# Ledger of designs, part 37: designed miniproteins, single chains, continued (3)

Each design is a single chain, and the fold is of that chain. pLDDT is the mean over its residues in the fold that is shown.

## One batch from the design tools (miniprotein)

Design m9257
Fold by ESMFold2-Fast:
Structure m9257 (fold): chain A 97 residues (1-97)
Amino acid sequence: MNKEIAEVFRKLAEVLENGGKKEELIELLKELIKLVAKKHKKELKEEEIEKKAEELVEEMEEIIKKEKLDRKEIAEKLREVAEALEAGKSLTEIAAE
């Protein structure tokens, strides 16, 4: 379970670092939302997943632009999250740090 979520974070980091398309980020965030929902035994409609992924990409792009964040630094943080998940930490434990 954590390995699948970690893999999506690694793919998100690669897309962000290499200047990938918005559509690629949306598809990866849809996969992440589906995996997290499945882990928590929550049923989400396809339309809800798509809308949430699109909203998250728009918020991410706005924050990056306003805060002048380096996409490579964001990618590094996403890889750190992936490594922590692979080491057996839960998303809740990672968020508490």
Scores: mean pLDDT 75

Design m9258
Fold by ESMFold2-Fast:
Structure m9258 (fold): chain A 86 residues (1-86)
Amino acid sequence: ALSDRLVDIQVRLGLADIKAAIFGDEHPSVLDDLQTAVDQFEKDRDDLQTQLAELAKTDPAKAAFLQRELDIVEADVQRAKERLAA
């Protein structure tokens, strides 16, 4: 489901933050988790946007809610990209 994919990305980013607190931001496992979350979102972005557009035709209220969740995930992924570029 669309919501499950967004949760999976957020869980990966959260695990990276926990690992960074324990091992440091430059630890390979932290960088790998951040990169994996970014790669997963980039691969799924078009499909997620397509699913949202289709949902908006039948349930615009639910589509609006999930669009806001997608916007939050996109912002978190952008921050992950900035951390990887540091």
Scores: mean pLDDT 82

Design m9259
Fold by ESMFold2-Fast:
Structure m9259 (fold): chain A 68 residues (1-68)
Amino acid sequence: SPSLREELLALARRAAASPEGRAAVREEIYDTVRANADRYRPDLSEEEIEATAEFLFAMLERVAAAEA
């Protein structure tokens, strides 16, 4: 399996490559956060889930910029 760093860099590069790639990666992060919240943290509010997804996506975009 790819390392977490390799997976994050692959997502970051895909997000940076095109507006369509950016939108797709954002959707994948939101879907992943929602799926994990549903399974492990059903107590989280929609606002907390959304804030978590936005934070992770912003961090991923910053990683892409730093590795460029």
Scores: mean pLDDT 80

Design m9260
Fold by ESMFold2-Fast:
Structure m9260 (fold): chain A 64 residues (1-64)
Amino acid sequence: MNEKIVVDARGLSLSEAVEKALKAITYKTHLEIVLDESQRDKAEELKEKIKSKYPDAKITVKIE
């Protein structure tokens, strides 16, 4: 029941990345968010903002 959805958020602001992720995520989805190295510090805040709306979703961050 966990479909993996990949969202490329490289070069986006934190607010833009959250908006893009929230448009892609569904209930109990495995969401993988792709960030660049300059966005590493935003990864935890991004995960927290998405988890506040979808607590049952699995969220992973990939840095490329």
Scores: mean pLDDT 75

Design m9261
Fold by ESMFold2-Fast:
Structure m9261 (fold): chain A 78 residues (1-78)
Amino acid sequence: MEEVLKEALEEIEKSAKSAIEALEKAGKTDAVQQVKELAEKAKREIEEAARKGDIEKVREITLETNRQLLEIYTRGLS
């Protein structure tokens, strides 16, 4: 579980950081805030699922969060 949790949190953090940097350069303050809020919520939900030993839920949250991060990023830059 510890490795799955670490990988999930690192993936969310990396994706969020990349999106935030691009959106900040584009002056998209609202989109930056949305990314930050989504990433923090996802980290809390991933940690809770990991605490319960639910590896499948950790994966589901990670995949769905990355999908939503990509959506915010794409809309912000379009």
Scores: mean pLDDT 83

Design m9262
Fold by ESMFold2-Fast:
Structure m9262 (fold): chain A 67 residues (1-67)
Amino acid sequence: EKEAFLAEARERILANPDDEELWLEVMKRAKELGLTDADLVPLFGPVIAKYGKKAGELIRKAREKVF
């Protein structure tokens, strides 16, 4: 389920934002589910709000590697 995935991934990343493998895992699953950037806003918005530029850089790196 798309909503269940987003909720689970958000909690996992908020608990360990420095885990680059976790970011890659989340982006790979998002690609498999056919999620768009708009679909990922509820996941990444709160993470960027809490951790700032570092979270944005990790998101960009994971996206480049997976997509």
Scores: mean pLDDT 78

Design m9263
Fold by ESMFold2-Fast:
Structure m9263 (fold): chain A 94 residues (1-94)
Amino acid sequence: SMEEIERIIDLIDAAAGWMTHASAEEQARVRAAILAYVRAKASTMSEEELRELEKELEKLREQALNLPDETLRAIMLELVDEVLAVLREVRAAR
């Protein structure tokens, strides 16, 4: 649903912000949890929902490129790219 897509985008944004204050070990755990969550949700999505999620992730990525904080920008770009890779894997498995 669009609500689930919005929740995923909000989760990524909130997690990236939190990760700027977290240890490397905590960041790795949160990344793994987010990727597992997105994979589970994406696996139940239609092709239309997956395309919309990808579109919203690309928007988030473009916004991330313009973030003034270098640490937050790097974390956000890495996390978005990893989530996009999960979507590609889910689509390839169909």
Scores: mean pLDDT 88

Design m9264
Fold by ESMFold2-Fast:
Structure m9264 (fold): chain A 67 residues (1-67)
Amino acid sequence: GEKVEETARRIARSLAKNYGVDEEEVFEKLLEYAKKEDFEGAYEYIKEKTGSESIALAAVKELKEVY
């Protein structure tokens, strides 16, 4: 829904600003994971991009709450 897209965009924008990752790539990947309900995949993806388990857990929790 629109809320999941807004949340994925906000996460992608934050990660691009703080970790130098591609905003559009992250946004598209988060939407793909959410559409498949593959939240474990989303967690591993964010963890790899940030090097942070706590950020990955927080982002996936936020994405799940709006899915």
Scores: mean pLDDT 86

Design m9265
Fold by ESMFold2-Fast:
Structure m9265 (fold): chain A 92 residues (1-92)
Amino acid sequence: MLLPASPEGYRRAAELLEGAAQALKNKDIEKVEKYMEEISRLAGEADRRGEFDLAAWLTLALITIHIGVKYKKYDEAAEILERQAARLREKA
Protein backbone atom coordinates (compact mmCIF):
# COMPACT_ATOMS: atom_id res chain seq x y z
CA MET A 1 0.00 0.00 0.00
CA LEU A 2 1.26 3.53 -0.85
CA LEU A 3 1.74 6.21 1.83
CA PRO A 4 -1.26 8.59 2.08
CA ALA A 5 -1.14 12.37 1.61
CA SER A 6 -2.65 15.14 3.76
CA PRO A 7 -6.41 15.87 3.46
CA GLU A 8 -5.53 19.21 1.82
CA GLY A 9 -3.39 17.42 -0.80
CA TYR A 10 -6.24 15.08 -1.78
CA ARG A 11 -8.75 17.98 -1.87
CA ARG A 12 -6.47 20.12 -4.11
CA ALA A 13 -5.88 17.13 -6.41
CA ALA A 14 -9.65 16.50 -6.69
CA GLU A 15 -10.22 20.18 -7.60
CA LEU A 16 -7.56 19.99 -10.35
CA LEU A 17 -9.05 16.79 -11.82
CA GLU A 18 -12.57 18.31 -11.76
CA GLY A 19 -11.24 21.41 -13.58
CA ALA A 20 -9.38 19.29 -16.14
CA ALA A 21 -12.55 17.22 -16.74
CA GLN A 22 -14.57 20.38 -17.43
CA ALA A 23 -11.87 21.70 -19.81
CA LEU A 24 -11.91 18.34 -21.67
CA LYS A 25 -15.72 18.45 -22.03
CA ASN A 26 -15.35 21.99 -23.47
CA LYS A 27 -12.48 20.82 -25.77
CA ASP A 28 -10.45 23.74 -24.36
CA ILE A 29 -7.02 22.26 -25.08
CA GLU A 30 -5.08 25.32 -23.81
CA LYS A 31 -6.87 25.05 -20.44
CA VAL A 32 -6.34 21.25 -20.38
CA GLU A 33 -2.58 21.86 -20.88
CA LYS A 34 -2.54 24.33 -17.95
CA TYR A 35 -4.25 21.75 -15.72
CA MET A 36 -1.74 19.09 -16.85
CA GLU A 37 1.11 21.42 -15.79
CA GLU A 38 -0.51 21.99 -12.36
CA ILE A 39 -1.22 18.25 -11.88
CA SER A 40 2.38 17.40 -12.88
CA ARG A 41 3.74 19.98 -10.40
CA LEU A 42 1.57 18.60 -7.57
CA ALA A 43 2.59 15.01 -8.46
CA GLY A 44 6.29 16.00 -8.22
CA GLU A 45 5.70 17.70 -4.86
CA ALA A 46 3.83 14.63 -3.54
CA ASP A 47 6.64 12.32 -4.71
CA ARG A 48 9.28 14.49 -2.99
CA ARG A 49 7.25 14.36 0.26
CA GLY A 50 6.90 10.55 0.03
CA GLU A 51 3.12 10.89 -0.54
CA PHE A 52 3.22 8.07 -3.10
CA ASP A 53 -0.54 7.37 -3.03
CA LEU A 54 -1.32 10.94 -4.16
CA ALA A 55 1.60 10.90 -6.65
CA ALA A 56 0.23 7.67 -8.21
CA TRP A 57 -3.32 9.11 -8.50
CA LEU A 58 -2.01 12.29 -10.16
CA THR A 59 0.18 10.27 -12.56
CA LEU A 60 -2.85 8.16 -13.55
CA ALA A 61 -4.81 11.39 -14.16
CA LEU A 62 -2.04 12.70 -16.48
CA ILE A 63 -2.10 9.41 -18.44
CA THR A 64 -5.92 9.62 -18.69
CA ILE A 65 -5.77 13.20 -20.04
CA HIS A 66 -2.95 12.37 -22.50
CA ILE A 67 -4.83 9.37 -23.95
CA GLY A 68 -8.12 11.29 -24.07
CA VAL A 69 -6.56 14.17 -26.03
CA LYS A 70 -4.48 11.90 -28.32
CA TYR A 71 -7.47 9.74 -29.35
CA LYS A 72 -10.10 12.53 -29.13
CA LYS A 73 -11.92 10.67 -26.33
CA TYR A 74 -12.61 13.90 -24.44
CA ASP A 75 -15.92 12.95 -22.78
CA GLU A 76 -14.68 9.48 -21.75
CA ALA A 77 -11.47 10.95 -20.27
CA ALA A 78 -13.53 13.58 -18.41
CA GLU A 79 -15.79 10.87 -16.88
CA ILE A 80 -12.72 8.90 -15.70
CA LEU A 81 -11.23 12.08 -14.14
CA GLU A 82 -14.53 12.86 -12.38
CA ARG A 83 -14.58 9.34 -10.87
CA GLN A 84 -10.92 9.72 -9.80
CA ALA A 85 -11.72 13.13 -8.23
CA ALA A 86 -14.64 11.61 -6.26
CA ARG A 87 -12.31 8.93 -4.82
CA LEU A 88 -9.72 11.58 -3.89
CA ARG A 89 -12.41 13.58 -2.07
CA GLU A 90 -13.26 10.46 -0.02
CA LYS A 91 -9.59 10.36 1.11
CA ALA A 92 -9.61 14.04 2.18
Scores: mean pLDDT 87

Design m9266
Fold by ESMFold2-Fast:
Structure m9266 (fold): chain A 82 residues (1-82)
Amino acid sequence: SSWAARAAGYVLIATTPDTTDDEIDAVIDEVRSQGERAPVDLLMLVLSGNPRMQARLGSKRDQYAKEALKAPDIPESIRKAI
C-alpha cells in the first residue's frame, strides 16, 4: 500500500510554514479526486493540526472518519485516532 508515503506527503505539505493557500487548495482538490480513498487522506489532513486544514475540513471530520473506516488498507494510527 502507498498510504504511508501519500499520507506523509500530504501532512508535510499541510505543516510546511511557507505553504500557500493555493497549495492547500490544490492538495485538497487532488485528494478529493482520489475517489473512495479520499476520506482517509482528507482525515489525515484534518489530523495534521494545520489550522487552514481545520478551517476547510474540520466540520466534516466525523464524516471522513466514518468513511475512512471502510478503507481496506487504512493505517492503524488513523484507525486508532478515529
Scores: mean pLDDT 71

Design m9267
Fold by ESMFold2-Fast:
Structure m9267 (fold): chain A 81 residues (1-81)
Amino acid sequence: SEELKKKLEKVEKRIKDLEDRLAWMQTNLANIDKLIAEHKDDPELVAELQKLRDLGQTNIATFEKRIAELKKEYEKLKKEI
């Protein structure tokens, strides 16, 4: 029970840390979208910003997948307590 509780706490902390990082990445992506809208008359800059946006979306998707797997682990461990 004590050992499982410690494992649960570690997984919970890791999920929180990753969710905080995901929120930060989502904020950065929103800022890129705002910059694209502000600079719509500069097609070269917009193209560079879109490339950064696409990279940001890929990274967000990867983090969401990792968080989902950790949440599955958390629920499995929680049932054992």
Scores: mean pLDDT 87

Design m9268
Fold by ESMFold2-Fast:
Structure m9268 (fold): chain A 97 residues (1-97)
Amino acid sequence: SEDEARRAALLAEIEAALAALAAGAPIDKRRAMAAALALVLEKAENLELDEEEIKKRILELFKEAGANEVTEEDVETALKDAKEVAKMQAERKEQEE
């Protein structure tokens, strides 16, 4: 059950990121969510998890955290923004060399 352990660890990281955002970080919530999800997606690539499964579980975690206002479209937009942020971070690191 190594796959179950790795999946549980990933879900715990997503949950921690969502809890931090829900606690009212002083930074813009949408940007903070995009950055947190970018880090989670980077780790998810190493676990070879399906993107649709990740979206579904993130939506479940938002609902469990009481954020009933978050829609599937919001999660999709946040994941798209997270990928763009991850790409910009990678390009920045290449330019620093």
Scores: mean pLDDT 59

Design m9269
Fold by ESMFold2-Fast:
Structure m9269 (fold): chain A 91 residues (1-91)
Amino acid sequence: SKAVIEERIAELEALREELVERLAAVPGVSREQAEAVVDELIANAGLPPDAETVRALAERLGVSVEHVKRMVLEALRALAELLAEEERRKA
């Protein structure tokens, strides 16, 4: 439901700075690129963005589609680790 998606986005917003820091630490990724990718991931409730969104992001950032796809995979990896840590703290 919309309410569940909104709650998920709020959870991801709380992790935004940590996700940006982890992604910006990846060689070849700037903070501007990291913020843009993380913001799209949060807007998509932590799901991978579609091919059209990836292309639009590549054009906006002046990078290749392959570079954006790599940043998305790294961001998803960091998100999975952070969510696993959060669940362990709740248990």
Scores: mean pLDDT 83

Design m9270
Fold by ESMFold2-Fast:
Structure m9270 (fold): chain A 95 residues (1-95)
Amino acid sequence: SDKQKDVEEFLKYVEQYGKMLETMKKTLDSDTYKRQDGMFFGIMKRQFDYILELIKDDPELREELIKKLQELRDKSTDESFKDFLDDQIEKLKKS
């Protein structure tokens, strides 16, 4: 379905965000990293809000997204990225 495609594209964006955080943490000073992370975090939260509205009436897609975000969270070593994923998972569970 179109909703499933949008969820799959969102998951790709989440994975890319995690990879960007790893690269930025290795290449930028601490203060610059925090500023850039804050900006990208804001972009990702806006994308998530769109997805949350899109799938609010689809419990199967919601559970699938929760599962995939939990898998990404468990694989991550970046605290900022884990905090982002935990926040999104909590919002999905409350929906």
Scores: mean pLDDT 80

Design m9271
Fold by ESMFold2-Fast:
Structure m9271 (fold): chain A 52 residues (1-52)
Amino acid sequence: GTIRLFNSKEEALKYEGSRVLNRTVFGVSSLEELIVYLNDPKRFSDPALYFK
């Protein structure tokens, strides 16, 4: 699926309602969480892991 990052969960949910074909919504609260997320190779192979 396609992954897109947003500044807030609210923005991500608004975008999902506007022609997003893949249901991958993930919010990070800090730059450190974002770096961990981007360095995880599983983010590309199993998007369901990030629906939690």
Scores: mean pLDDT 51

Design m9272
Fold by ESMFold2-Fast:
Structure m9272 (fold): chain A 68 residues (1-68)
Amino acid sequence: AETILRVGKHELDEVLEEYKRGKISKEEAIERIKRSTENAVATLEKLGAYEEAKELREYGEKLLKELE
């Protein structure tokens, strides 16, 4: 579970970095962050890792607020 949380956060950081470098649009960055967060959270919840799922959801929300 901790590995999924760490990898999930890293993937979200990479999306934000691609946006900052002008490689993707703001709309694409928002869509990718939302989709990646939902997929990883669903996986963590299925594994019973509710604390890690909550932390990843909060991290995704934090990044979305910086974009919007």
Scores: mean pLDDT 81

Design m9273
Fold by ESMFold2-Fast:
Structure m9273 (fold): chain A 74 residues (1-74)
Amino acid sequence: KLSFEELLEGVRRYLALLGADLLSRPSVTPEQARELVEALRRWILSNNPDLSEEEKEALRAEIERREAELLAAL
């Protein structure tokens, strides 16, 4: 079972890989990027129901920060 720190690092790594993949494609829209990040957010939260509210807030904040970085690079 992943610790919160391991989960957070995994999310950072996955979003970095996703961002690199999306940026390599000439026709990805900001809306498509948002939809993919939103799907990932829902999947992570639904599969980690034992997270505290503070951990869920920290995870959401990290995902939102990474989404903003990706959208700025598109």
Scores: mean pLDDT 76

Design m9274
Fold by ESMFold2-Fast:
Structure m9274 (fold): chain A 99 residues (1-99)
Amino acid sequence: MDERLAETRALLDRLVAEGRLSPAAAEHLFRGEEALLAGDYEEAVRHAGKALLELGVSEELVQAWVDVALRQIRERRPATPEQREVGARLAAEAEALLA
């Protein structure tokens, strides 16, 4: 909801001001959230992947997650338990880089 977006925005603005985060990563995170709220799931996934790469998450982990997410959206397949764990680790790594 908007409160989480406002908190994320405040954190991203601070990290950019401190030189810890590129403006491009911040913009991709915001655009991804907006796309998700608009129901454009493929665009949300693309922006999330670009933001994660800018944050320094491993390219292999980001690529694996993006491929899984896009296939789930296109084929309407549920994630396997292993794929869900990859997503959880990706989120934890991104949060650690943002903190």
Scores: mean pLDDT 73

Design m9275
Fold by ESMFold2-Fast:
Structure m9275 (fold): chain A 92 residues (1-92)
Amino acid sequence: SITREIGLELRIIGYELDIELYESKLDEDPKAQNKKLGDAYEALGEAYEEQGDLESALEAYEKALEYYEKAGAPKEEIEKVRKKIEEIKKKL
């Protein structure tokens, strides 16, 4: 239990650092960085779900959706995140 909790916290910190890095590079390649931000926020949302922090998970998935739309991500990726947002909203 404790080892899993520490592992989740370290993953969250890692995703937050990735987000800061990709945000710092938005001007260099906006499409690629927006896609990376979407991926990082989706991973952050999954980590918060594993912790049972549904409010933080919802915020992360909503950010993932925004960045995927800005990146012009495939409809399948956008739909996956929208479906996850609706599932979490039903649990709140």
Scores: mean pLDDT 86

Design m9276
Fold by ESMFold2-Fast:
Structure m9276 (fold): chain A 115 residues (1-115)
Amino acid sequence: SLENLAQKAIDILREAVDILRELAEKYKDTNPELARELDSFIAELESLIKEIERALQNKDPQGILEALKRAVETLKKIVDFAKEHNLPQDVLDRLEKLYKELEKILKEFESILNS
C-alpha cells in the first residue's frame, strides 16, 4: 500500500539521520566544518520526514510523492558528499544502500499512483 511505502521511506530516512549523527559526533573536534555540513543534511532529512508524516496524516498521496522525490535527491547529494570527502567505505556502502532502497520505494509508489 502507499502508506506502507511511505512508512518504509520514513524508516530509511531515520536510518540515514542516525548514520550522519554518528559521523558528526566522530568529526566534531577533528573536522568541525564537516560536522556542521552533516548537521545541515540531518536537518534537511528531518524536515522531509515531517513532511511525509504530515502528508500521510492528511491522506495526500501527491504530497508524499513530492517529498519522496526530494528525499531521493537529498540522499543522492549526501552520497556524493560522502564520496567527495572520502568518508569511510562502510559509511559510503550504507548510504548508497539506503539511496537505492529509497529509489525503489519511489518507483513502487509512482507505479501504484498510476494504477
Scores: mean pLDDT 90

Design m9277
Fold by ESMFold2-Fast:
Parts: sequence; structure tokens; C-alpha cells
Structure m9277 (fold): chain A 91 residues (1-91)
Amino acid sequence: LEGSAEILGPDGSVIERTEVKRGLEEFSKAMLEALLRAERLGANVVVRIRGEDPLEADIAVALFRMMAWVLGFDVEEEREGDALVVRATRR
């Protein structure tokens, strides 16, 4: 599993980006750290998940949704090409 966690301004510009290429545990940590940073900055988070393993992708999405919910974000999912994109917007 690989992907990125991005902190976005209201115009969709990338403020900060973290890339992960080492699987679910490091990805989960990067997602949590992005959400915590976004909370402090008053910003939104977008996570892009790459790869064809639907189980790993589903687990990553479920973990991100759980973390985002606890931290006061709403989550939306969509596909962009070969990437699953999950957006967390502050509630």
C-alpha cells in the first residue's frame, strides 16, 4: 500500500504533503499526523491511496474515517484514475 496525505487550503492548494510507500502501519501514522496538523491549522486533509488491493484500501479508508470522525472531520470518498481519494473536511 502506498499513497499520500495532503493538507489543503480552502482553494485546494497543497499546504503540506506526506508520502508513504511502506504499507498500512506507516500510512495510518501519516494519516493521523496529517489530521492533527490540519486541526491545528484549520485546514482540510486529502488522502490518496494507490494500488489494486481492495482489502488494504478498504482498511486504510476505514482507519482514516475513524481518525477523522474522532478529530471532528467529515469524510468523502471518490476515485481519480488509479487512486482512491478520501477527503476530510473539518466539521
Scores: mean pLDDT 78

Design m9278
Fold by ESMFold2-Fast:
Structure m9278 (fold): chain A 100 residues (1-100)
Amino acid sequence: SELEEIENSYELEELKEQLLEAIERVRAELERVEERHPELRELVEEFRRRLEELEERIRKAKTKRELIELGLELGRLAEELLLAVGEAEGRLEEVARALA
């Protein structure tokens, strides 16, 4: 039905907005990491590139399944960042336990 198509379109756009907001939060965290840990600059640049690729894929996504899978990829990227920062701070085991 036309109503079902409109509802599905709204849900897709809402999920896209939520994921794009999550990407902006991770970008803000990357800026903080680069400021506090200049030694991680190359890693931060790699993560920024991965976020740009994820943002493009989110914007182009046509299904809820694709957006859920992209959300999981973003979650894994955020966990990798936390582990890298934890390692730099000598807290790798503490961060790994928090993620378990």
Scores: mean pLDDT 84

Design m9279
Fold by ESMFold2-Fast:
Structure m9279 (fold): chain A 117 residues (1-117)
Amino acid sequence: ALPPPFSVEVAIEDPHLGIPRAWAYLEGRDGEIRVESEGEGRGGAQARAAAYRAALELGKALGLPEEVIERFERELEEALRNGGDEHAVTLGRVIAREVLRAFAAGRVPFGSAGAPA
């Protein structure tokens, strides 16, 4: 068993877009993604978008299937377009669960050697 807490962090560096720097942390136990951003200016939506984007990049790094990543990207775009914070929260939880599953399967680049099957 992994000692709690465990966390995996991805930082998005994109000052060119005027988006606040964001970090996604996968915290253990319940598979929650903790989302933080710097410079919470106008646009809690932009900060959340950056944070969920960081979570997607973390998912890619951990070996989530490309189809799953692409689906989540579309759902995030749709949520932001419609101003639906509820949908963005749901997306975050689904990403957290998939990332945690990949982590548990040993598909992370750190820790034990990669699990074959």
Scores: mean pLDDT 51

Design m9280
Fold by ESMFold2-Fast:
Structure m9280 (fold): chain A 72 residues (1-72)
Amino acid sequence: SPEELAEEAKKLAGTDPEKAREIVEQLRAHRDRLYQEAQAAFDAGDTERAKQLVAEANRLSAAIEEIEKLLE
């Protein structure tokens, strides 16, 4: 899951920062797809689905930010 990938990246930040950065790019791609799907859901009138997708994307954004701070 994206959450498991985020935890793996946090663990790798101190031992294999290049691998952690690769996982961050995977998480960013997944986040961007969720925002795109959320927009499509809003455009289709599925407000509940759109809200769920935005919430999931926002959780990934928070995880990405946390990992990026560890890689500084």
Scores: mean pLDDT 87

Design m9281
Fold by ESMFold2-Fast:
Parts: sequence; structure tokens; C-alpha cells
Structure m9281 (fold): chain A 86 residues (1-86)
Amino acid sequence: SKLLEQQVKQRQQQRDQRFEELYNQGVQNTQQLGEVLSQQDPQAGEQLRQQSLADLEEAKKLGPEHTGAQYSQNRLQLQQAQQQLS
């Protein structure tokens, strides 16, 4: 059914959008964490670390159902962000 196919595509678009939002928030927080930790602010750093991990964990749950080059780029960026939090 075309209607069912449209619903699947809409859900996919919503998941992709939510993944991008959570992923971007996690990346931004990770970058800020690096700066805050270098300034020796452990409390602010820990707060950003927890937020970044939560955002990236939610992004993983949504999963990238992307294909091709876009999927590869998003996966690489997500891996890089997670490495910075480790």
C-alpha cells in the first residue's frame, strides 16, 4: 500500500531528524566539555559529559537508517564524538 509506504517514510524522516538533533547536541556538548575540562572546571565538565552521553545514547537508539555516503559520514562523526567522551 502506498499509504503504508508513506507512513514508513514519514517515520524514517522523523527518526533521522531526531537523530540529527540529538547527535548535534551531543557533539556540541562534547566540544564544550573539552574546553571546560581544559579550564579545570570539573563540575561544569561533568554536567556536560553526562548530557553529551545521554544525547549520544538516545541518538544510538534511534539509529541511523541512512544509506550510502551520508550514513558513513554521520557514523564517523558519532564515533568521533563518543571517543572524545571516553
Scores: mean pLDDT 65

Design m9282
Fold by ESMFold2-Fast:
Structure m9282 (fold): chain A 82 residues (1-82)
Amino acid sequence: MEQIEALREEVTRLLKELNGKEPSIEDLERLQALMDLIARGVELPKPVEEMTLEELRALLSPESQEIIDRIVKAYEEVKKKK
C-alpha cells in the first residue's frame, strides 16, 4: 500500500518539476507507466527512483505499452510540427 503512495508522490514530483516547462518524451513515458502501475497495484522490485523506463515497461501489459508508444508518437509529431 505504501508503495502505491510512493508512486503517486513520484508522479506529483515530476508534474511539479515540469510546471511551466515543456516535458520531454521520456517524462511522458515515465508518467504513463507510473499511472498504469498505480491503477493495477503492481509492486516494484526496487525503489521507483532507481527504475529505468525499460524496467517499468517490463511490468506493463502489451496493451499498456502500446498506449505509451502512441502517446510518445503523438507528442513527437505535435512538437516537431510546431
Scores: mean pLDDT 70

Design m9283
Fold by ESMFold2-Fast:
Structure m9283 (fold): chain A 88 residues (1-88)
Amino acid sequence: MKKYKIEVHGSPEEAYKALKEAAEKLKEMKNGVEIYVKASTKKAAEVAASYLVAAAEEAGLTVKKLKVEEVESSDGKVYLKVELIEVE
């Protein structure tokens, strides 16, 4: 069972790079995946989730679970956390 986690608190460029790294890890998985996304805005979380679902489908995976959550940030920095769990 493969599990991948990446967390970024910084710039939009760092968040985009992290999202691309997570998508590459989906290519190493088989069968099904659970996708967990947290971001500093609901729109950012939904965009990241849509990108990862598309990447999972392109990798031939079934998305078994998708959880998308907004986390309030007081410092104005971009926050993104992605967890990917390979499942049967």
Scores: mean pLDDT 83

Design m9284
Fold by ESMFold2-Fast:
Structure m9284 (fold): chain A 93 residues (1-93)
Amino acid sequence: LEEEIRRKEEELRPLAIVGSVVEALEMGGEAEEELRKALEEIIATDPDPKLREAAQKALDMLDNQSPEQIEEARKARREAEERLRRYRAELAA
């Protein structure tokens, strides 16, 4: 059911935002700058406080790039991917 999947994607969006730090750091350069700009825009304009908090956290991770923050971002990416994958599988069964 597509509506159920979209609802789950929306629930996982804060985790996906934090996880996007990993992809940006793996690609480097312009990808980091593009993500930084997108995060700053979310912080400034998004009406959802959860998304703004996730964006602030991701921005701090991009600025500091500490091993602990990067590992947290990797966990967030894995958790978002696994939860969505599992949910899709449950709906398909």
Scores: mean pLDDT 80

Design m9285
Fold by ESMFold2-Fast:
Structure m9285 (fold): chain A 80 residues (1-80)
Amino acid sequence: SREETKQLIREVAARFRMKLSDDEIDELIDLGVTAEELRRLIDAWEKFNDPSLPYEERVRHEVEMSGLLDRLVGLHQQVR
């Protein structure tokens, strides 16, 4: 749902210290940000912070987070 996607964007913004207004969140959804990609970003963040994983595994999850975050930042630049 749209409300679920908005809550996921707010969660991602909090975790990655992004400053997003409600209008910017609505525009990101209209540009095609999906709940699936936001859940992937959160999952990668959780695995990066999992102390049971070896350092090399955590670094791989950091790379995945970086790629997903770069996409979100690129879309955000289109909304200002």
Scores: mean pLDDT 84

Design m9286
Fold by ESMFold2-Fast:
Structure m9286 (fold): chain A 104 residues (1-104)
Amino acid sequence: MITEEEKKRIKELFSKLPEEVQKVIDENAKLISDEDAEKLFSNFSESPVEVAERAIDYLEKIGKDKPLKPLPKEVAENPLEHFSQLDPYEQALLVLAALRKLAE
């Protein structure tokens, strides 16, 4: 699903995020399997890069009002099972973690 060009662009986008945000995303990404990350994106009509840009914009807007919190371990380990039960903030964080996993 993700091309080498898209992986490079996603890594570039993630490198521009505050260190605290990158750490939370990286910790959650370690818990997501490659198969689950791929399945999470199988129904998205947007490119992985467009999804990343939108999710980052959403987290940046929320970050002005709320501290960034990591996802519970059980959610990151079973993203497909929990996705529909998450609030939009948690969904954006999970999507970014899955993209981070797929971007190498």
Scores: mean pLDDT 75

Design m9287
Fold by ESMFold2-Fast:
Structure m9287 (fold): chain A 62 residues (1-62)
Amino acid sequence: SHHMKIVENGLKGLEESPSRATAGAVAAELAKAGIISEEEARRLADGGPEYALRALRELLEA
């Protein structure tokens, strides 16, 4: 529940304001919540907004 809300909020933020900074902020929040690993968070931050959007959608499953 709480984890899904974090993912949903991150996805919404990236869709409305796609940027490398937003991707990094979302990745950090997901890692802090224990949803993804620190290594996965770095890949999201480095991959940019399109990569992060795809990864977050995979976490939510459609």
Scores: mean pLDDT 81

Design m9288
Fold by ESMFold2-Fast:
Structure m9288 (fold): chain A 71 residues (1-71)
Amino acid sequence: SDEVVRYVSTRLIIIGAEIDIRLFKEGKLSREELAKVLASIEAYIASLPDDDPLKPELEAIAAEMKKLLAE
């Protein structure tokens, strides 16, 4: 099922992004690396249907990354 594949893929992206946020806060990930992750996540969000159940969670993660990069 394409929906199941998308759900699993999106959950893995969320997990990876949460790890990258943690690493950035610990000084183990550079601003350049976090900016690249954000760009990838924003591109992925743009590819998701508007009714995707995980889209709001991805948008919240992208917003957190943007705030961290603005500091």
Scores: mean pLDDT 88

Design m9289
Fold by ESMFold2-Fast:
Structure m9289 (fold): chain A 94 residues (1-94)
Amino acid sequence: MLSEEEKKRRAEAAREIGRQAGLDEETIEEVAEKVAASDDIVEMLRHVVFPVLAKELGIPEEEISEEKVRELLEEKGFEEEEIERFLEMFRKMK
């Protein structure tokens, strides 16, 4: 269920990912607000996960692997059930 707590947790994850990627504070907050405003997993992948991984790995977003998405989400404390939901959506987007 997408509760207010889940939206807050996603926003916090977006902030942590943004800090790790070396984004400035204003950009991090913009990303966190987008994630908190959307309950769509696709939006989280497009606006947070893919841009951050592309920057960190130095590869195009199209070359981001399922394994790298899993590793990032595990590092940020996502539960296995949520990670599987993100990976299912990732597969559908390819």
Scores: mean pLDDT 70

Design m9290
Fold by ESMFold2-Fast:
Structure m9290 (fold): chain A 92 residues (1-92)
Amino acid sequence: LPYELLTFRVPLDKVEEVLQRLAEELSKRTGKKAELTTLNGYPAIYLPGVAFAVALPDPEDPEKALIQVLVHKKYAEWVRRILEEELGAERV
């Protein structure tokens, strides 16, 4: 499959900021508008053919959230760098 699943940990209070900034960077990179939305009440990003991301509560730490990103292999390394280096997310 041309997609990879990447998982990141962020502070729960940073979820909205991290997803908003990731959506902005995805939009700039691709020239397409990444939609900041919700999936079953959880914050999410939807960008067809590029990435889908959702933030879920971390079952091991109630002060943290896990951001799961299903991303096309072409963008996977770039998305990882944005989340880890610019947005301070921890790779899981």
Scores: mean pLDDT 87

